# Ledger of designs, part 91: designed miniproteins, single chains, continued (2)

Each design is a single chain, and the fold is of that chain. pLDDT is the mean over its residues in the fold that is shown.

## One batch from the design tools (miniprotein)

Design m7168
Fold by ESMFold2-Fast:
Structure m7168 (fold): chain A 85 residues (1-85)
Amino acid sequence: SEEEFLKKVQEFEELIQKGEEAEKAGDYETALKHYEKALELLKELKAQIPDLDFLSDEQKAQLQGILDGAIKILEEKIEELKKKL
């Protein structure tokens, strides 16, 4: 649902903020935990895109591309943080 999708977007934003705060504090273990949860939410958001009936097929394709890019960036960040543990 739209409401479920928006709640996951908000939870994702909060996890990224917590991850960034932990990373700035040098707490790489806590940062990694938050970023891994954020990555799982991005994958769930991507899986929900076909069910977003308020979006056109073109808008769904654009959103999928945006989420694929975000997933890649976050996966790369997680791999770099793992090297610091």
Scores: mean pLDDT 87

Design m7169
Fold by ESMFold2-Fast:
Structure m7169 (fold): chain A 81 residues (1-81)
Amino acid sequence: SDEAVQRLQNIRDWVNRTMPPDVANAASNAIDQIIQQVQNGDYSSAMSGMGFMGDGMVAYVQDHDDQSALNFFNQGYQRAS
């Protein structure tokens, strides 16, 4: 669990350095919520949130679509809640 949390924190640091503030905030909120579910042992919610995080990363990095990235990161937050 500690290793998974450290990897998620590294991704959060990367998004905060790389993405525009609105997109970075949505991604960071989703990551923090996923970390909370990992720490709570709710791996189903954490995995669901991670799926949407992956979709958001593809939208931002590959498709250069900030609006779709924002929408996916917000969905990741909701699914990890």
Scores: mean pLDDT 86

Design m7170
Fold by ESMFold2-Fast:
Structure m7170 (fold): chain A 55 residues (1-55)
Amino acid sequence: GVTLSEEQRAALERLRERYGERLFRLDLETLSKLIAAEGLAKDAAEARGLAEWLR
C-alpha cells in the first residue's frame, strides 16, 4: 500500500468519480501514466503505487 496525503486522496477520489468503471478497465501501466499526467505523484514509482492502491 501507499500512504496518501489528503490532497492526493481528494484528487484520486475525483479521478475515480470522473472515470468510475473506466478505472477498473485500465491496466496498471495506463492508470500509472494517467496519475502521473495529473501530477498526483512525484515520480513513476509513486504513480504505480497509487494505481495499485486504486485498482
Scores: mean pLDDT 71

Design m7171
Fold by ESMFold2-Fast:
Structure m7171 (fold): chain A 112 residues (1-112)
Amino acid sequence: KEKKLEEIVKELEETLEQVKDLLEEVKKIATKEQEEAVKKLEEAVRKVEEALEAAKKGDLEKAAEELREAVKLLEEAIELAKDDLEALGLLSVSLGAVRAALKKVEEALKEL
């Protein structure tokens, strides 16, 4: 059961690195019209960081809560960026990564 927590922490670390890299790529291509989408993505990154810190403390309920907020922020960013196919691609990959991490945290909670 400690191994399950270690796996979740590792997956959240990998998810955080991926979302941070995608944020830097979005910032390179973002126009002024996409400033609000970039802000939502930056807030989503902070939520993934909070989820990782919660998971490191063994608080998987808090980790799941923070990841759900990150998903909502990324969905809002996608709606704002809808006319930019390149930004949409990067945001969709970010959303997929955060959703995968959330599913793994929720599955771990069900096994408790």
Scores: mean pLDDT 83

Design m7172
Fold by ESMFold2-Fast:
Structure m7172 (fold): chain A 77 residues (1-77)
Amino acid sequence: SPLEEEIRRLLERTDRLWAEAERRQTKRDYIMLGASTGVHLIHLSVMERVEGRTPAIEEARERLVRIDAEAQARFLA
């Protein structure tokens, strides 16, 4: 569906940023990853208001929350 395609693109962007952060291992890259996941979480909330609560949105939110927590752990250490 269009919703699932939008979520897929959002998660693919996050995966690319995570791969870059793991490759470069700098605090700046983890801060950028955290900022990006924050924006994507807001985007999922907007999508949820339009589409309602769906499993695809909830699963994507759970994944982004875990990535955000990992990014925070890396730049707050």
Scores: mean pLDDT 82

Design m7173
Fold by ESMFold2-Fast:
Structure m7173 (fold): chain A 82 residues (1-82)
Amino acid sequence: SPREEAVAEARKRLEEVQKKIDEVIASTTDPELKEQLEAFKKALEAAYDRLIADPSLTPEEILERTRQLERVANEFIEEVKK
């Protein structure tokens, strides 16, 4: 179904962002930054779980909110890398 396809794409985009976060965690020696990245990863996973579990959202709304979460995640990753 279109909804199942949107959910699958959302999960794939979450996995790609999680991989980026894991790469930054693996490359840093700063324990405070590691803690911030782990907390952010957990919050991001919770946000995606809530999005995917919401039966009121259309496939288009799932994809748009997924894009918004991906944008926020990429912005956070770039800020912590500075």
Scores: mean pLDDT 86

Design m7174
Fold by ESMFold2-Fast:
Formats: structure tokens, sequence, C-alpha cells
Structure m7174 (fold): chain A 96 residues (1-96)
């Protein structure tokens, strides 16, 4: 059933976002501590904070649409979570 598949996809996408978001925050915290010791990574820290803020705005907007538009809003929210996860993964990949 389509409704069951979309609900499953939402749960899986939320779980993946939470995991990647935690990895991103852990990395940002490590860079912040290194900056305090050496003065390095200021530009990287500023860029990561900008990405985090962009992700927050994207998800806040998508959540408001989901609240108004039922099933179709849920699909939009899932897509926003996937986009947000990819943005965070791209930054994690760049810094390795």
Amino acid sequence: KEDEEIEKRLKETEARFEKVSKQFDDLLNKLQKEYEKSGKYKEEIDRLNAVRNRVKRLLDTAKKIYEKEGKEGKRIYINALETATQLLLDELRRLK
C-alpha cells in the first residue's frame, strides 16, 4: 500500500538524517576545539555553520508545508530531509 511505503520512507529518512546530523555536529565541535588551540579552520567553521543554518531553514519550511498538505506535504518533507542529509554528507566528505 502506497501510504505504508511513504510512512516507512519517512521513518528511514528521519533516522538517516539524525545519524548524519550527529556526525556533522561532532565534526563541527572538533574543529571549534582545534580553532581555540591553533587559530586554524575559522573559514571551514563559518562555512559549516552556514550549511547548518541553511538545513534548519529548509526543514522548517518543509515542515510547515507538511502541516498544511497531508500526504503530498509528507513527500515534500521527505525530499527536504534527503536534500538536507546530502548537504551535510557533502561537507563531511570535503573535510576528509
Scores: mean pLDDT 84

Design m7175
Fold by ESMFold2-Fast:
Structure m7175 (fold): chain A 93 residues (1-93)
Amino acid sequence: ALDEALERIRETLVNAVGQVVPKRVLLGELTRLLQEAGVSPEEARALAEATVRALIERGILEEVSEDELKFVGSREEVERAARELAEEIRARL
């Protein structure tokens, strides 16, 4: 379940390359996928928030408004970041 959820997170991020997405929608989707994998609601929210923050820090996501994020990274950069974040999530669980 967790590996399937992490793969779905990777696909979600890769498919969003070049798009502007509402921050709440992205956080909600990541939280939902982690909860479906058996992560507690509290930990799922924390991991989703940490994931979005890490992608902003890596320059893959840009805050274009208070409520909107743009995927400015390349597909290859997003795939690399998704793999690193999957390892971090596994280490925390």
Scores: mean pLDDT 83

Design m7176
Fold by ESMFold2-Fast:
Structure m7176 (fold): chain A 75 residues (1-75)
Amino acid sequence: MEKVEELRKKLAEAVKQGKPDDEIVEMLTELLRAYAEEKGLPPLDEDTLREIAKHIVEEMKKYATPEQVAEALKE
């Protein structure tokens, strides 16, 4: 347990530090996989998870500052 929380905190810090989009996408992909596992959802393939992560990052960049994104990730 707590793996989703740990990944979420790491992702929030990476966003706050202005890490490259590629690194944010990788972290978000790991978070989405861990989240699905904890919720008992069927496993999605890696390519699908990465595409979802890319779209989320693009959407966040359109509508939120890095600080707002980090805050949202803390739930």
Scores: mean pLDDT 72

Design m7177
Fold by ESMFold2-Fast:
Structure m7177 (fold): chain A 111 residues (1-111)
Amino acid sequence: MEEEKKEQLEELEKEVEEYVEELRARVEEIKAKNPKNAEELQKEAEELRKTHDMKSDAEIAAFIAEYAGLDAKKAAELAERVENGERIEDIKELVEIMKKVQEILIKKLEE
């Protein structure tokens, strides 16, 4: 059996879910303190969606929407797809995109 692969996927799945929940809390706090940041995050999400790889565009848009507090359901659906055992390359790419978006959010907070 593929126990190592299953363990790796389970670990990535947990990391993504925890990361999404953590960012959801941060976005809620940011929206409350700086409503201007929420508007800028929405514009940034559209730009990232248009300039990124086609296969990841919808996933990036969903996570950015969650970061901006616009569509939490989409972020949850992405976490569910990771749990459903998608290819490890796709999962790794998703995690890297999430980290990249977090960096953008941090920079926007410095406004």
Scores: mean pLDDT 56

Design m7178
Fold by ESMFold2-Fast:
Structure m7178 (fold): chain A 59 residues (1-59)
Amino acid sequence: SAEMEALIEEVRNLPDEKKLALAEKLGLPSESVEVATQWLVYAIRDSSVELARKMLSLV
């Protein structure tokens, strides 16, 4: 959906520090910004829009 793609783009545009913090809060791999970003995009895409918004509210 357009709304889900917008949330994925929001994740991609987060500052590196927030990407790492969000990945750690969600229990996702965070060994690098690139890895954290990849797993965050997967987690967002595999969720509902409502849950994705809630995840983004953590940072």
Scores: mean pLDDT 86

Design m7179
Fold by ESMFold2-Fast:
Structure m7179 (fold): chain A 94 residues (1-94)
Amino acid sequence: MVKIELIDVKVEVKKENGEVTLTITITYKANGEKKELVRSFVGTEEEVVEEVANFIVQYYIYNPELGKKILEALKKSKDELVREAAKKAEELIK
């Protein structure tokens, strides 16, 4: 049993030459040690939304409390693509 505490979720979105790069940085504590996870998703807007939604769903399956906190953070994003991915993940979990 690993105690995981979510500290922060940061999202960065870049659009270049019709390609979207979305980077999620998750800062968390595992057994009292501070860790950082960085994930980048690259593709069309539709592909990135699908991949980010699947990433959130996988975290929900692995750790529902952590997954919920990540989902809530992404739903509060200023970027519409990030919010769409979060909504899609929420629908897939239900």
Scores: mean pLDDT 79

Design m7180
Fold by ESMFold2-Fast:
Structure m7180 (fold): chain A 120 residues (1-120)
Amino acid sequence: SEAEEFLRELIRVFVRALEAMRNGDDQAFETALAELERLAEKASPEAKRILQAMIDYLREVYEEIKANRDDPEKVRELLRKAADAFIIGIEKLGELYGLPKEVVDELIREFRAEADRILA
């Protein structure tokens, strides 16, 4: 229950990060990453390592998006990579916290629906 609420809070931040990346909103992106860093500091050491790796990867992807703003195909590819990284993060954290596969699958489905809306 506590672990499920933690993952739902992470998914809300993942959605905001993806939307900021799609919109080129630097301030919203930095705000979302600061929220992820705050959540990572409260997490177990193993969950913190997963979240820190995701934060570093997202920073690299967003810098590449900014460098390729004139290439819509490349930007869309990079946004899909960011969405895939979030899904992998949800799977890893769900397994780490011992959540039932059905619950993890529901969380991934919820995130995919939001990601599809943002990337449409």
Scores: mean pLDDT 88

Design m7181
Fold by ESMFold2-Fast:
Structure m7181 (fold): chain A 111 residues (1-111)
Amino acid sequence: SFETELLKLNVDAARKLLPDIPEEYHVAAEELIKLAEALQKREDEGYLQALSASAIPYVEKIEDIFERLKYTATALLTSTGQYAKQAQQVFEAESSEELAEILKEVIKKLE
């Protein structure tokens, strides 16, 4: 799935799956791709990938598309050992646009 490829930090594979995500969630999904790309560039010996990929069995159990995207974002953020506040904000987000704005803030700090 899109989320599984993001949690593996497989940015190109996730990008190919973006058209399968409902259009209403594309704003957040595009920022998730950018977050995964930023984390891929910071990858040290597979550590970030191993931590984020540990969330795959949990994300696969989530049936709601938006909740699944939020859980994926939370797993990517917490893999850094930072951004616990932003992970909480992601969990409480009620729209794709709100989720995207939280992710943009973190991505800017990773630059």
Scores: mean pLDDT 81

Design m7182
Fold by ESMFold2-Fast:
Structure m7182 (fold): chain A 106 residues (1-106)
Amino acid sequence: DAIKKLEELIKKEPEKAAIYYLALSEVYILQGRLDEADEAVEKAAKLLGVPVEELYYPHLSEEIAKLVAEGLYLAYKITGDERIKDLVEEVYPEIVKKEFEKLLKE
């Protein structure tokens, strides 16, 4: 399933592990597994060398917004779950939405 695929990708491509942990957090959110989602975000923050607050909306830089969008896109590709699009529209700021839309057009 999606969680196993993301865990395997983290092992195979550790340089991209932050994006994979961001994708994993979105999958956990969709499953209602909020504690595990929070742990995945904390691991992504540690790998990126930023405070975890920088992965939340009031502190999103353009660089971090692109990584968040890539994580959302990867979660969407692996799960096929349209609720990812709902999260992007309802929860994320415009900067993340724009980057996510670019990835969808690819």
Scores: mean pLDDT 82

Design m7183
Fold by ESMFold2-Fast:
Structure m7183 (fold): chain A 82 residues (1-82)
Amino acid sequence: MKEELIKKLREIAEAFKKMGDVALAQYFETLAELAKVSDPKLVANRAIEALRNIAKIYKEQGNDKLAEFAERAAKELEELLK
């Protein structure tokens, strides 16, 4: 789980960077580093909450592609917690 979580958080960060959202990329890179030294379950839950909030914000702004990506990423992190 811990290594899988770190890998997934880095993949999310890389995706946001590729989409041009450098601030979100940096945020998820920071969460990946925190997962190395903190409780991975707490870090995963924080990432899920952040992604759901991001999805809501982008959907309200009409950015359906970023909203859908964030919703999918949150769901993938929830599957890792099972």
Scores: mean pLDDT 85

Design m7184
Fold by ESMFold2-Fast:
Parts: structure tokens; C-alpha cells; sequence
Structure m7184 (fold): chain A 68 residues (1-68)
């Protein structure tokens, strides 16, 4: 209900606040973490697609924060 909408709105406001304030180091770290997690998610999704085709899943350690 309204409470769920309010919570979602507050979450979006915090995300927008960080985008509007790129000089905020706390939010910069959070953005870098989110970007790294997205990359890991994409890699896992590709491996899952290969597993569904009957190929064995490689247990490869996914590098965290592979930026640079």
C-alpha cells in the first residue's frame, strides 16, 4: 500500500541525491559497489544460460571491483 510506495520513493530519492551530489564519497562507494554487482550478475546469468544448455558450470572466482 501507501507505506510500500513511500519506502520506494525514499529509496529513489536517496539514489537521486547521490547522482545529484557526485562529490559525496559515501554515495560514490555505493555506486561503485552497485556497478560491480551488476557486472557479476551479468556474468552469472551467462553461466546459467550455458548450464541450461547442458554445459558444466565453471566454478570461477568472479573478481570483485574489476574496474581499471
Amino acid sequence: GAAAEERRRLGLERAEEGRANPDDPRFQVQRETAAALRGIGDAIEEELARKKKGEPLKKVEVPLKPLR
Scores: mean pLDDT 62

Design m7185
Fold by ESMFold2-Fast:
Structure m7185 (fold): chain A 60 residues (1-60)
Amino acid sequence: ADEVRQLTAEASEALRKGDGEKLAEIAKRFRELGYTDIARVVAEKARELGADPELVDEAA
């Protein structure tokens, strides 16, 4: 629960700053925690912001 809250806050900040690489890392962490639907959405946002395709593929 605390990890999800922290990751959600970090994702919001990364979105605000346009940090696609940070979003890809956050998506990967959501995936590791079993939140695959959230991870997919965050990974799509990372891709839209120009994150490395390899990082996005690892996160999805």
Scores: mean pLDDT 76

Design m7186
Fold by ESMFold2-Fast:
Structure m7186 (fold): chain A 96 residues (1-96)
Amino acid sequence: AAEAAERAEEARLAEKMGRLLIRLAELALELKKISEEEYKILVEVGEALVNQEPVPQELLERAEEILKRLAELLDKDPEFAEKVRKVQEEVRAEAA
């Protein structure tokens, strides 16, 4: 019972994170912050999270490197940071 509730909560969080990752990948591609190849990696990981499917470790590692670079850009680019915040708010509203 408790373990089933914990798994359901983790699944719901994974779905939200997957949707957010896809939206952030779209924004980053539109703003030329990532390549088309990097966009495909982030979307593939995001879709796997939404569908609760296993992600190959190599794709997770590549996604982590891309996200780390994007996180550094948030500190250096206030316009990008503001647009990321707007996407986060939109995804939260869609989940409510």
Scores: mean pLDDT 80

Design m7187
Fold by ESMFold2-Fast:
Structure m7187 (fold): chain A 103 residues (1-103)
Amino acid sequence: GPIRLTVSGGGVVPAGGSVTVTATSSSPSAAGHVVAFWARRADSDEEFLLAREVLDADGRATHVLSNLPASLGTLVITAQLLDPEDPDKVLVTGEGLTVTVVP
């Protein structure tokens, strides 16, 4: 899809560790546009906003999740490309990516 997520370490993180999530756009025209990173627990439908980040000249935006507690378990992370004319409007939602925190 036009927004792809990747994660450091294959998405498995030791408790207290950090992971970098990267959103990449396949469209050169998306550089300078905002990506919203959302997360939810795998066992929940409640989403929370992690960050809004700007796509760089290479079409990449990164967010670092740090000090992850073992109680978090598995998160599903999604990235949304926002409309530059209306930041409340989502243009594209990428496929979900899993991050699992292990003891």
Scores: mean pLDDT 82

Design m7188
Fold by ESMFold2-Fast:
Structure m7188 (fold): chain A 60 residues (1-60)
Amino acid sequence: MITPEFARRFLDLLELERAGRASDIDRGMLAIMRGVLRSIYRREGKEFDLAELRRVAASA
């Protein structure tokens, strides 16, 4: 399951990437988190949706 904390961190990193402010470490973390999300959603039979992640983050 994806926690609100995980969703918030992912969205924060995504915003840094969009702003061109992501460091190499930030980009590495974003790539790892994308892999984790893909694995979780594939295992649970769900497709990833950014709007769903925003909803999960708002639940924190």
Scores: mean pLDDT 78

Design m7189
Fold by ESMFold2-Fast:
Structure m7189 (fold): chain A 103 residues (1-103)
Amino acid sequence: MEANEVQRYAARELRLIGLFLTALLSAAQGKEEEMEKAIREIGELVGDPELVEFVKEAAKELREKEKVTREDISEAFIRVLLKYAEIRGDKKRKEHLEELLEK
């Protein structure tokens, strides 16, 4: 890959990861508008409806909890990353993320 393509890929990946975390943190804090914004941007960047629905469901589960812990947010974030790795066929990343979920 050309250096510019590698840089664009890295920037896109970091932005996407940041949006996943923003959606989940906003849901945990009851910030519905920020959560919806992040989920919308994820859809625009990836174009995968299965990933968008998975993030929506993870965010909804956090929002519906009476008490959200740091562990709840971390687990939801790892599950979103795992789903993204699965959609991309990134088997090595999937294996590493599964180990993190086992604690």
Scores: mean pLDDT 78

Design m7190
Fold by ESMFold2-Fast:
Structure m7190 (fold): chain A 62 residues (1-62)
Amino acid sequence: SMEEYEALLDKAVAAVKARDSEGAAAYLEQAIAVAGDREAVRRELTERLGEEVQREAEARRA
């Protein structure tokens, strides 16, 4: 479901931010299985990570 997909992407983003490469890979593969499109899921994850990195960089400068 879309709700499952969103939850898996949120977990993947959180795992990447925590530097948990194994967890991030596991959640990413689960999201790909739900969505059925690896390239689309990878683009969505990359976009979300870019936004989070920008916010974190701003917070670190404060």
Scores: mean pLDDT 79

Design m7191
Fold by ESMFold2-Fast:
Structure m7191 (fold): chain A 120 residues (1-120)
Amino acid sequence: SVKVTMSGGGEVPEGGSLTLSAKVSGVDFKEHNVSWFRQAPGEPKQGIGSIDAGTGGRVVSGTVAGRASLSYDAANSTAYLHLRNLEREDTALYTAGVSSNDPSKGGTTTWGEGTEVTVY
């Protein structure tokens, strides 16, 4: 029932900017966290940030700090990852996952299929 639909990937020149989106359906958006991850070819999966759609609380990884920001539109149940001053090392498959923001529930993260970003 939970679905994460991703968009906004593509090819970007070094120094460029790109916004990725993750539209969440099948749940109350405000009761969930959206977590962003990326995986470059041959590299381990890396966390880049998360945002709590109920509180607006957010954390961005030091690896992309100053070059990434998180936002959401609760009315459209969509989370955004804004990337700027992109480096070739930012080339990766980007994914968003959705999980409950209730710490008592624990449990499963539902992942989108991902969107590819290529910096050339």
Scores: mean pLDDT 86

Design m7192
Fold by ESMFold2-Fast:
Structure m7192 (fold): chain A 57 residues (1-57)
Amino acid sequence: GPSKETLKELERLTKEIEKLSVEELKAIVFEDDEAVSRTHQELEEKQKQYDELSEAA
């Protein structure tokens, strides 16, 4: 099973993804296209990190 360190990192990434998802929704609601683009890119990067760690664990 995954190490304690890996589980902590997965939890951190989950929290970051949750925060970015809220920020993306706010940007969409307020029609801030630049913020939508940035937040979406950051979400994709964090999701990739999560998937790679999750698959390795």
Scores: mean pLDDT 82

Design m7193
Fold by ESMFold2-Fast:
Structure m7193 (fold): chain A 87 residues (1-87)
Amino acid sequence: MEEKRKEIEELVKKALEAYSNGDFDKARELFEKAIKLAEEIYGKDSPEVAKLYRLLADIYRALGQEEEAEKWKKKSDEILKKNGIKD
């Protein structure tokens, strides 16, 4: 499992770099890959996955995909609220 955790870290780093460069489509793809691995390792209702959902929502909003952005934001907020995490 450590190899997959490192892969998630690398994917998130690359996704954030793509986001900073304005490559929102690339950032979305990388975050989606990181989310799939994180769901497998941490579980779909984990704070780790919720943080990635929030980042994915920001990407979709940047792409003009408001409905998809709201979907991922709500999923993230619900998981974080359930876990008592606010910041």
Scores: mean pLDDT 81

Design m7194
Fold by ESMFold2-Fast:
Structure m7194 (fold): chain A 71 residues (1-71)
Amino acid sequence: TDKKAAVIQAGAKALLDEGASQDQVTEVAKAGAAQPDVDSAIETIYEKAEKLLGKEAAEKAKKAGQDAKQK
């Protein structure tokens, strides 16, 4: 129903699949949820995930978010 929520959930799942802790996923999801729109949420998820987990995990989270936005 909420497209931004769907994007955040998809990114969170991708990070968990990459071995992120619940605390790391919660921090990334909270940062994304604070953004005003879907595209800003995807960008923020990427930036936070890259800082916490590295570029590979961040790219997977970004792709999952972009895929969720298109559905």
Scores: mean pLDDT 82

Design m7195
Fold by ESMFold2-Fast:
Structure m7195 (fold): chain A 108 residues (1-108)
Amino acid sequence: MDNPIENAINAARDAIERAEEAFKRGDYYSALANLDGALRSLETLVLSGEHSEEVRELARRAGELAVELVKNVPESLRDQARELAERAAGVAEALGLDEVARRVREAV
């Protein structure tokens, strides 16, 4: 049956998977672009009151990837990576993932 929330979660998951794959290839531009897309979907889900285990898992993955991106991107992409990390920390905090939010903010 049609589930708009599940469809949004699937879109966020696909974006995270693409971002993780791009990061593994050293394609930091694609990794940042896909992480931005995933965070936009996660921010919308959080604002809609969606706090499922799947959303929390995606937020954890986004936070972990944001930390890795801040650590590994060229200096020219550092401000963009830091902005995405701050957004990932905000999403994690809204979902009660305080340890994830703390680790991400330490990377900024």
Scores: mean pLDDT 87

Design m7196
Fold by ESMFold2-Fast:
Structure m7196 (fold): chain A 90 residues (1-90)
Amino acid sequence: ELEKLKEELLSLADSPELKLLIENFLNGDPSKALDESLYPALEAALKSLPEEKLRKILELLSKIVELKHGKIPEEEKEKRIQEILDEIKK
């Protein structure tokens, strides 16, 4: 369940910076981590990834958030993911 999702995320992270980003997300406030504390690190780490892989990582992170903190509104999750994608792939 949760452990399998964490392992899958770490297997997709092929840079130390991205692994650190995932670690901070998993151990912090996920909403705050995505929108505030992780934005600069996320931009740097994820610029090297293809968009499909980046989207998959963000999708897995959102599933972990749901397991830890309960269901988050889909529009809120999708908005945060899309904002991150737009900033990194711009």
Scores: mean pLDDT 64

Design m7197
Fold by ESMFold2-Fast:
Structure m7197 (fold): chain A 81 residues (1-81)
Amino acid sequence: MKVTPEQFELDVLLALGLIQATVAELAAKRHPDNKEVQELTKKINELLDELEAAVQAGDLDRARELHKQIVETLKKLDEAL
């Protein structure tokens, strides 16, 4: 099995996205009454679904952009705590 540099980057982006979504879900569970945290967590999960699709398609440019949006949304979630 030959792992290309692009395929490795896609796998790394997916793994980071999964970790980031898990952090958001833990924050949402800790702050159930914080509507902003709930909405931002939902947005991160939607972006993760799109990232998974981009990774399956081998679309590195889209995967990079989606991961950037996950990071920016997670920063907003941290600011909402």
Scores: mean pLDDT 87

Design m7198
Fold by ESMFold2-Fast:
Structure m7198 (fold): chain A 61 residues (1-61)
Amino acid sequence: SLEDILASFEALAKSLSESHSPELVIHVLTQLARRELSLLDEADAARFAAHVARLIEEIRA
């Protein structure tokens, strides 16, 4: 489900941020997000993109 994908993505972002640079984490998340977006319908893709954008902003801050 979309909720499971969002939860998995957030857990991955947190895990990677504990041991890697913000630039590397953002790069990995962006590549994975692009792949997931291609598999989602328009409404779910919009929600996922918004969630990923928020995670990237939190990592960059």
Scores: mean pLDDT 82

Design m7199
Fold by ESMFold2-Fast:
Parts: sequence; C-alpha cells; structure tokens
Structure m7199 (fold): chain A 84 residues (1-84)
Amino acid sequence: MARVNVLGETSMEKAKELKEKLNKKENASASVNSKGILGASIEVSVEEAKAYAEELSKIPNAFVTVDENGNVTAYIKGLTEETL
C-alpha cells in the first residue's frame, strides 16, 4: 500500500471535483474549506498512487513528489494568469 497526500489552494470548482473523486475511495478522506483549500489523504496500491501522481501533476501550479516507497505528496498553489 502507498499513501497519497494532497494539500493546496485552487479554484473552488477544481477543489470540489478532487474532493468528490478522492472521497469515492474507501480509504480516503478529503475536505475543502470556504477558501478553496483542499486537504486529502488516501491509502491505495502503489500503482494507483502513481496514477494519482500523474493526474495531479496535470493541475496548473501543482508540485508532485513520489518517494521510493511509492507515497505521493502533492501541493497545489492556485494562481490565476490574471494575477501576473
């Protein structure tokens, strides 16, 4: 088994989408606060953790790390192009 940890600020719609997706798994917990900050943890197979890492890395401003044991940590910083 491997663990996937996600923390970050993104759009409220994207945060809700990820929360819904992660909460459909039996070994998952995910929450989104009123500011769009997502906090999630899930225990999955190493293969599923790798799939999550690939999917999360497609999110703009996401920083995804996979350790030697297959554990995934993702930090998502929500910045819009209009902020530049």
Scores: mean pLDDT 69

Design m7200
Fold by ESMFold2-Fast:
Structure m7200 (fold): chain A 63 residues (1-63)
Amino acid sequence: LEEAAKTMSPIHLAGVVEGAIHKNIKDKEKAEEYKKQVRLYLDNGDIQGVVDILKEAGLDDMA
């Protein structure tokens, strides 16, 4: 993810991360909460916050 953040635009990175959360998290309410937090972190340029959310979601390979 940190490497992708260096080359992707914030909107493109948000779409990729939110898509992965939506596809891989079976609890859709929890997935929506994670997507909201990811968007907030990306709006603030906090890539580490996004990494932490992906790890909490069990998407360690993307973190």
Scores: mean pLDDT 73

Design m7201
Fold by ESMFold2-Fast:
Structure m7201 (fold): chain A 94 residues (1-94)
Amino acid sequence: DLVKLLEELGETETAKVLKEQKASKNDQVVAVIDAVLKKEGITELPEELKKEILEIRNSKEITLEQLQRLKAAAEKAGLEELARVVERIIEILE
């Protein structure tokens, strides 16, 4: 699940908080994306990728199509680890 993926990314305390608070699926997805960016030391993103992440953050309901676009943008930017983790999010949400 998304909480377990967050723990695997080293964000054990964040995973615990989200589980205890019964955080929404959207909050869990955003937390996983943030964890990957932090773990990889990504502080500056290409504009195309920033746009896709912003759309996901501002969505009331995150769609598989939005996640697929984010994965494609990450692959295009050469951020293979972000693309891999987004693929795992897609698989969990199927």
Scores: mean pLDDT 80

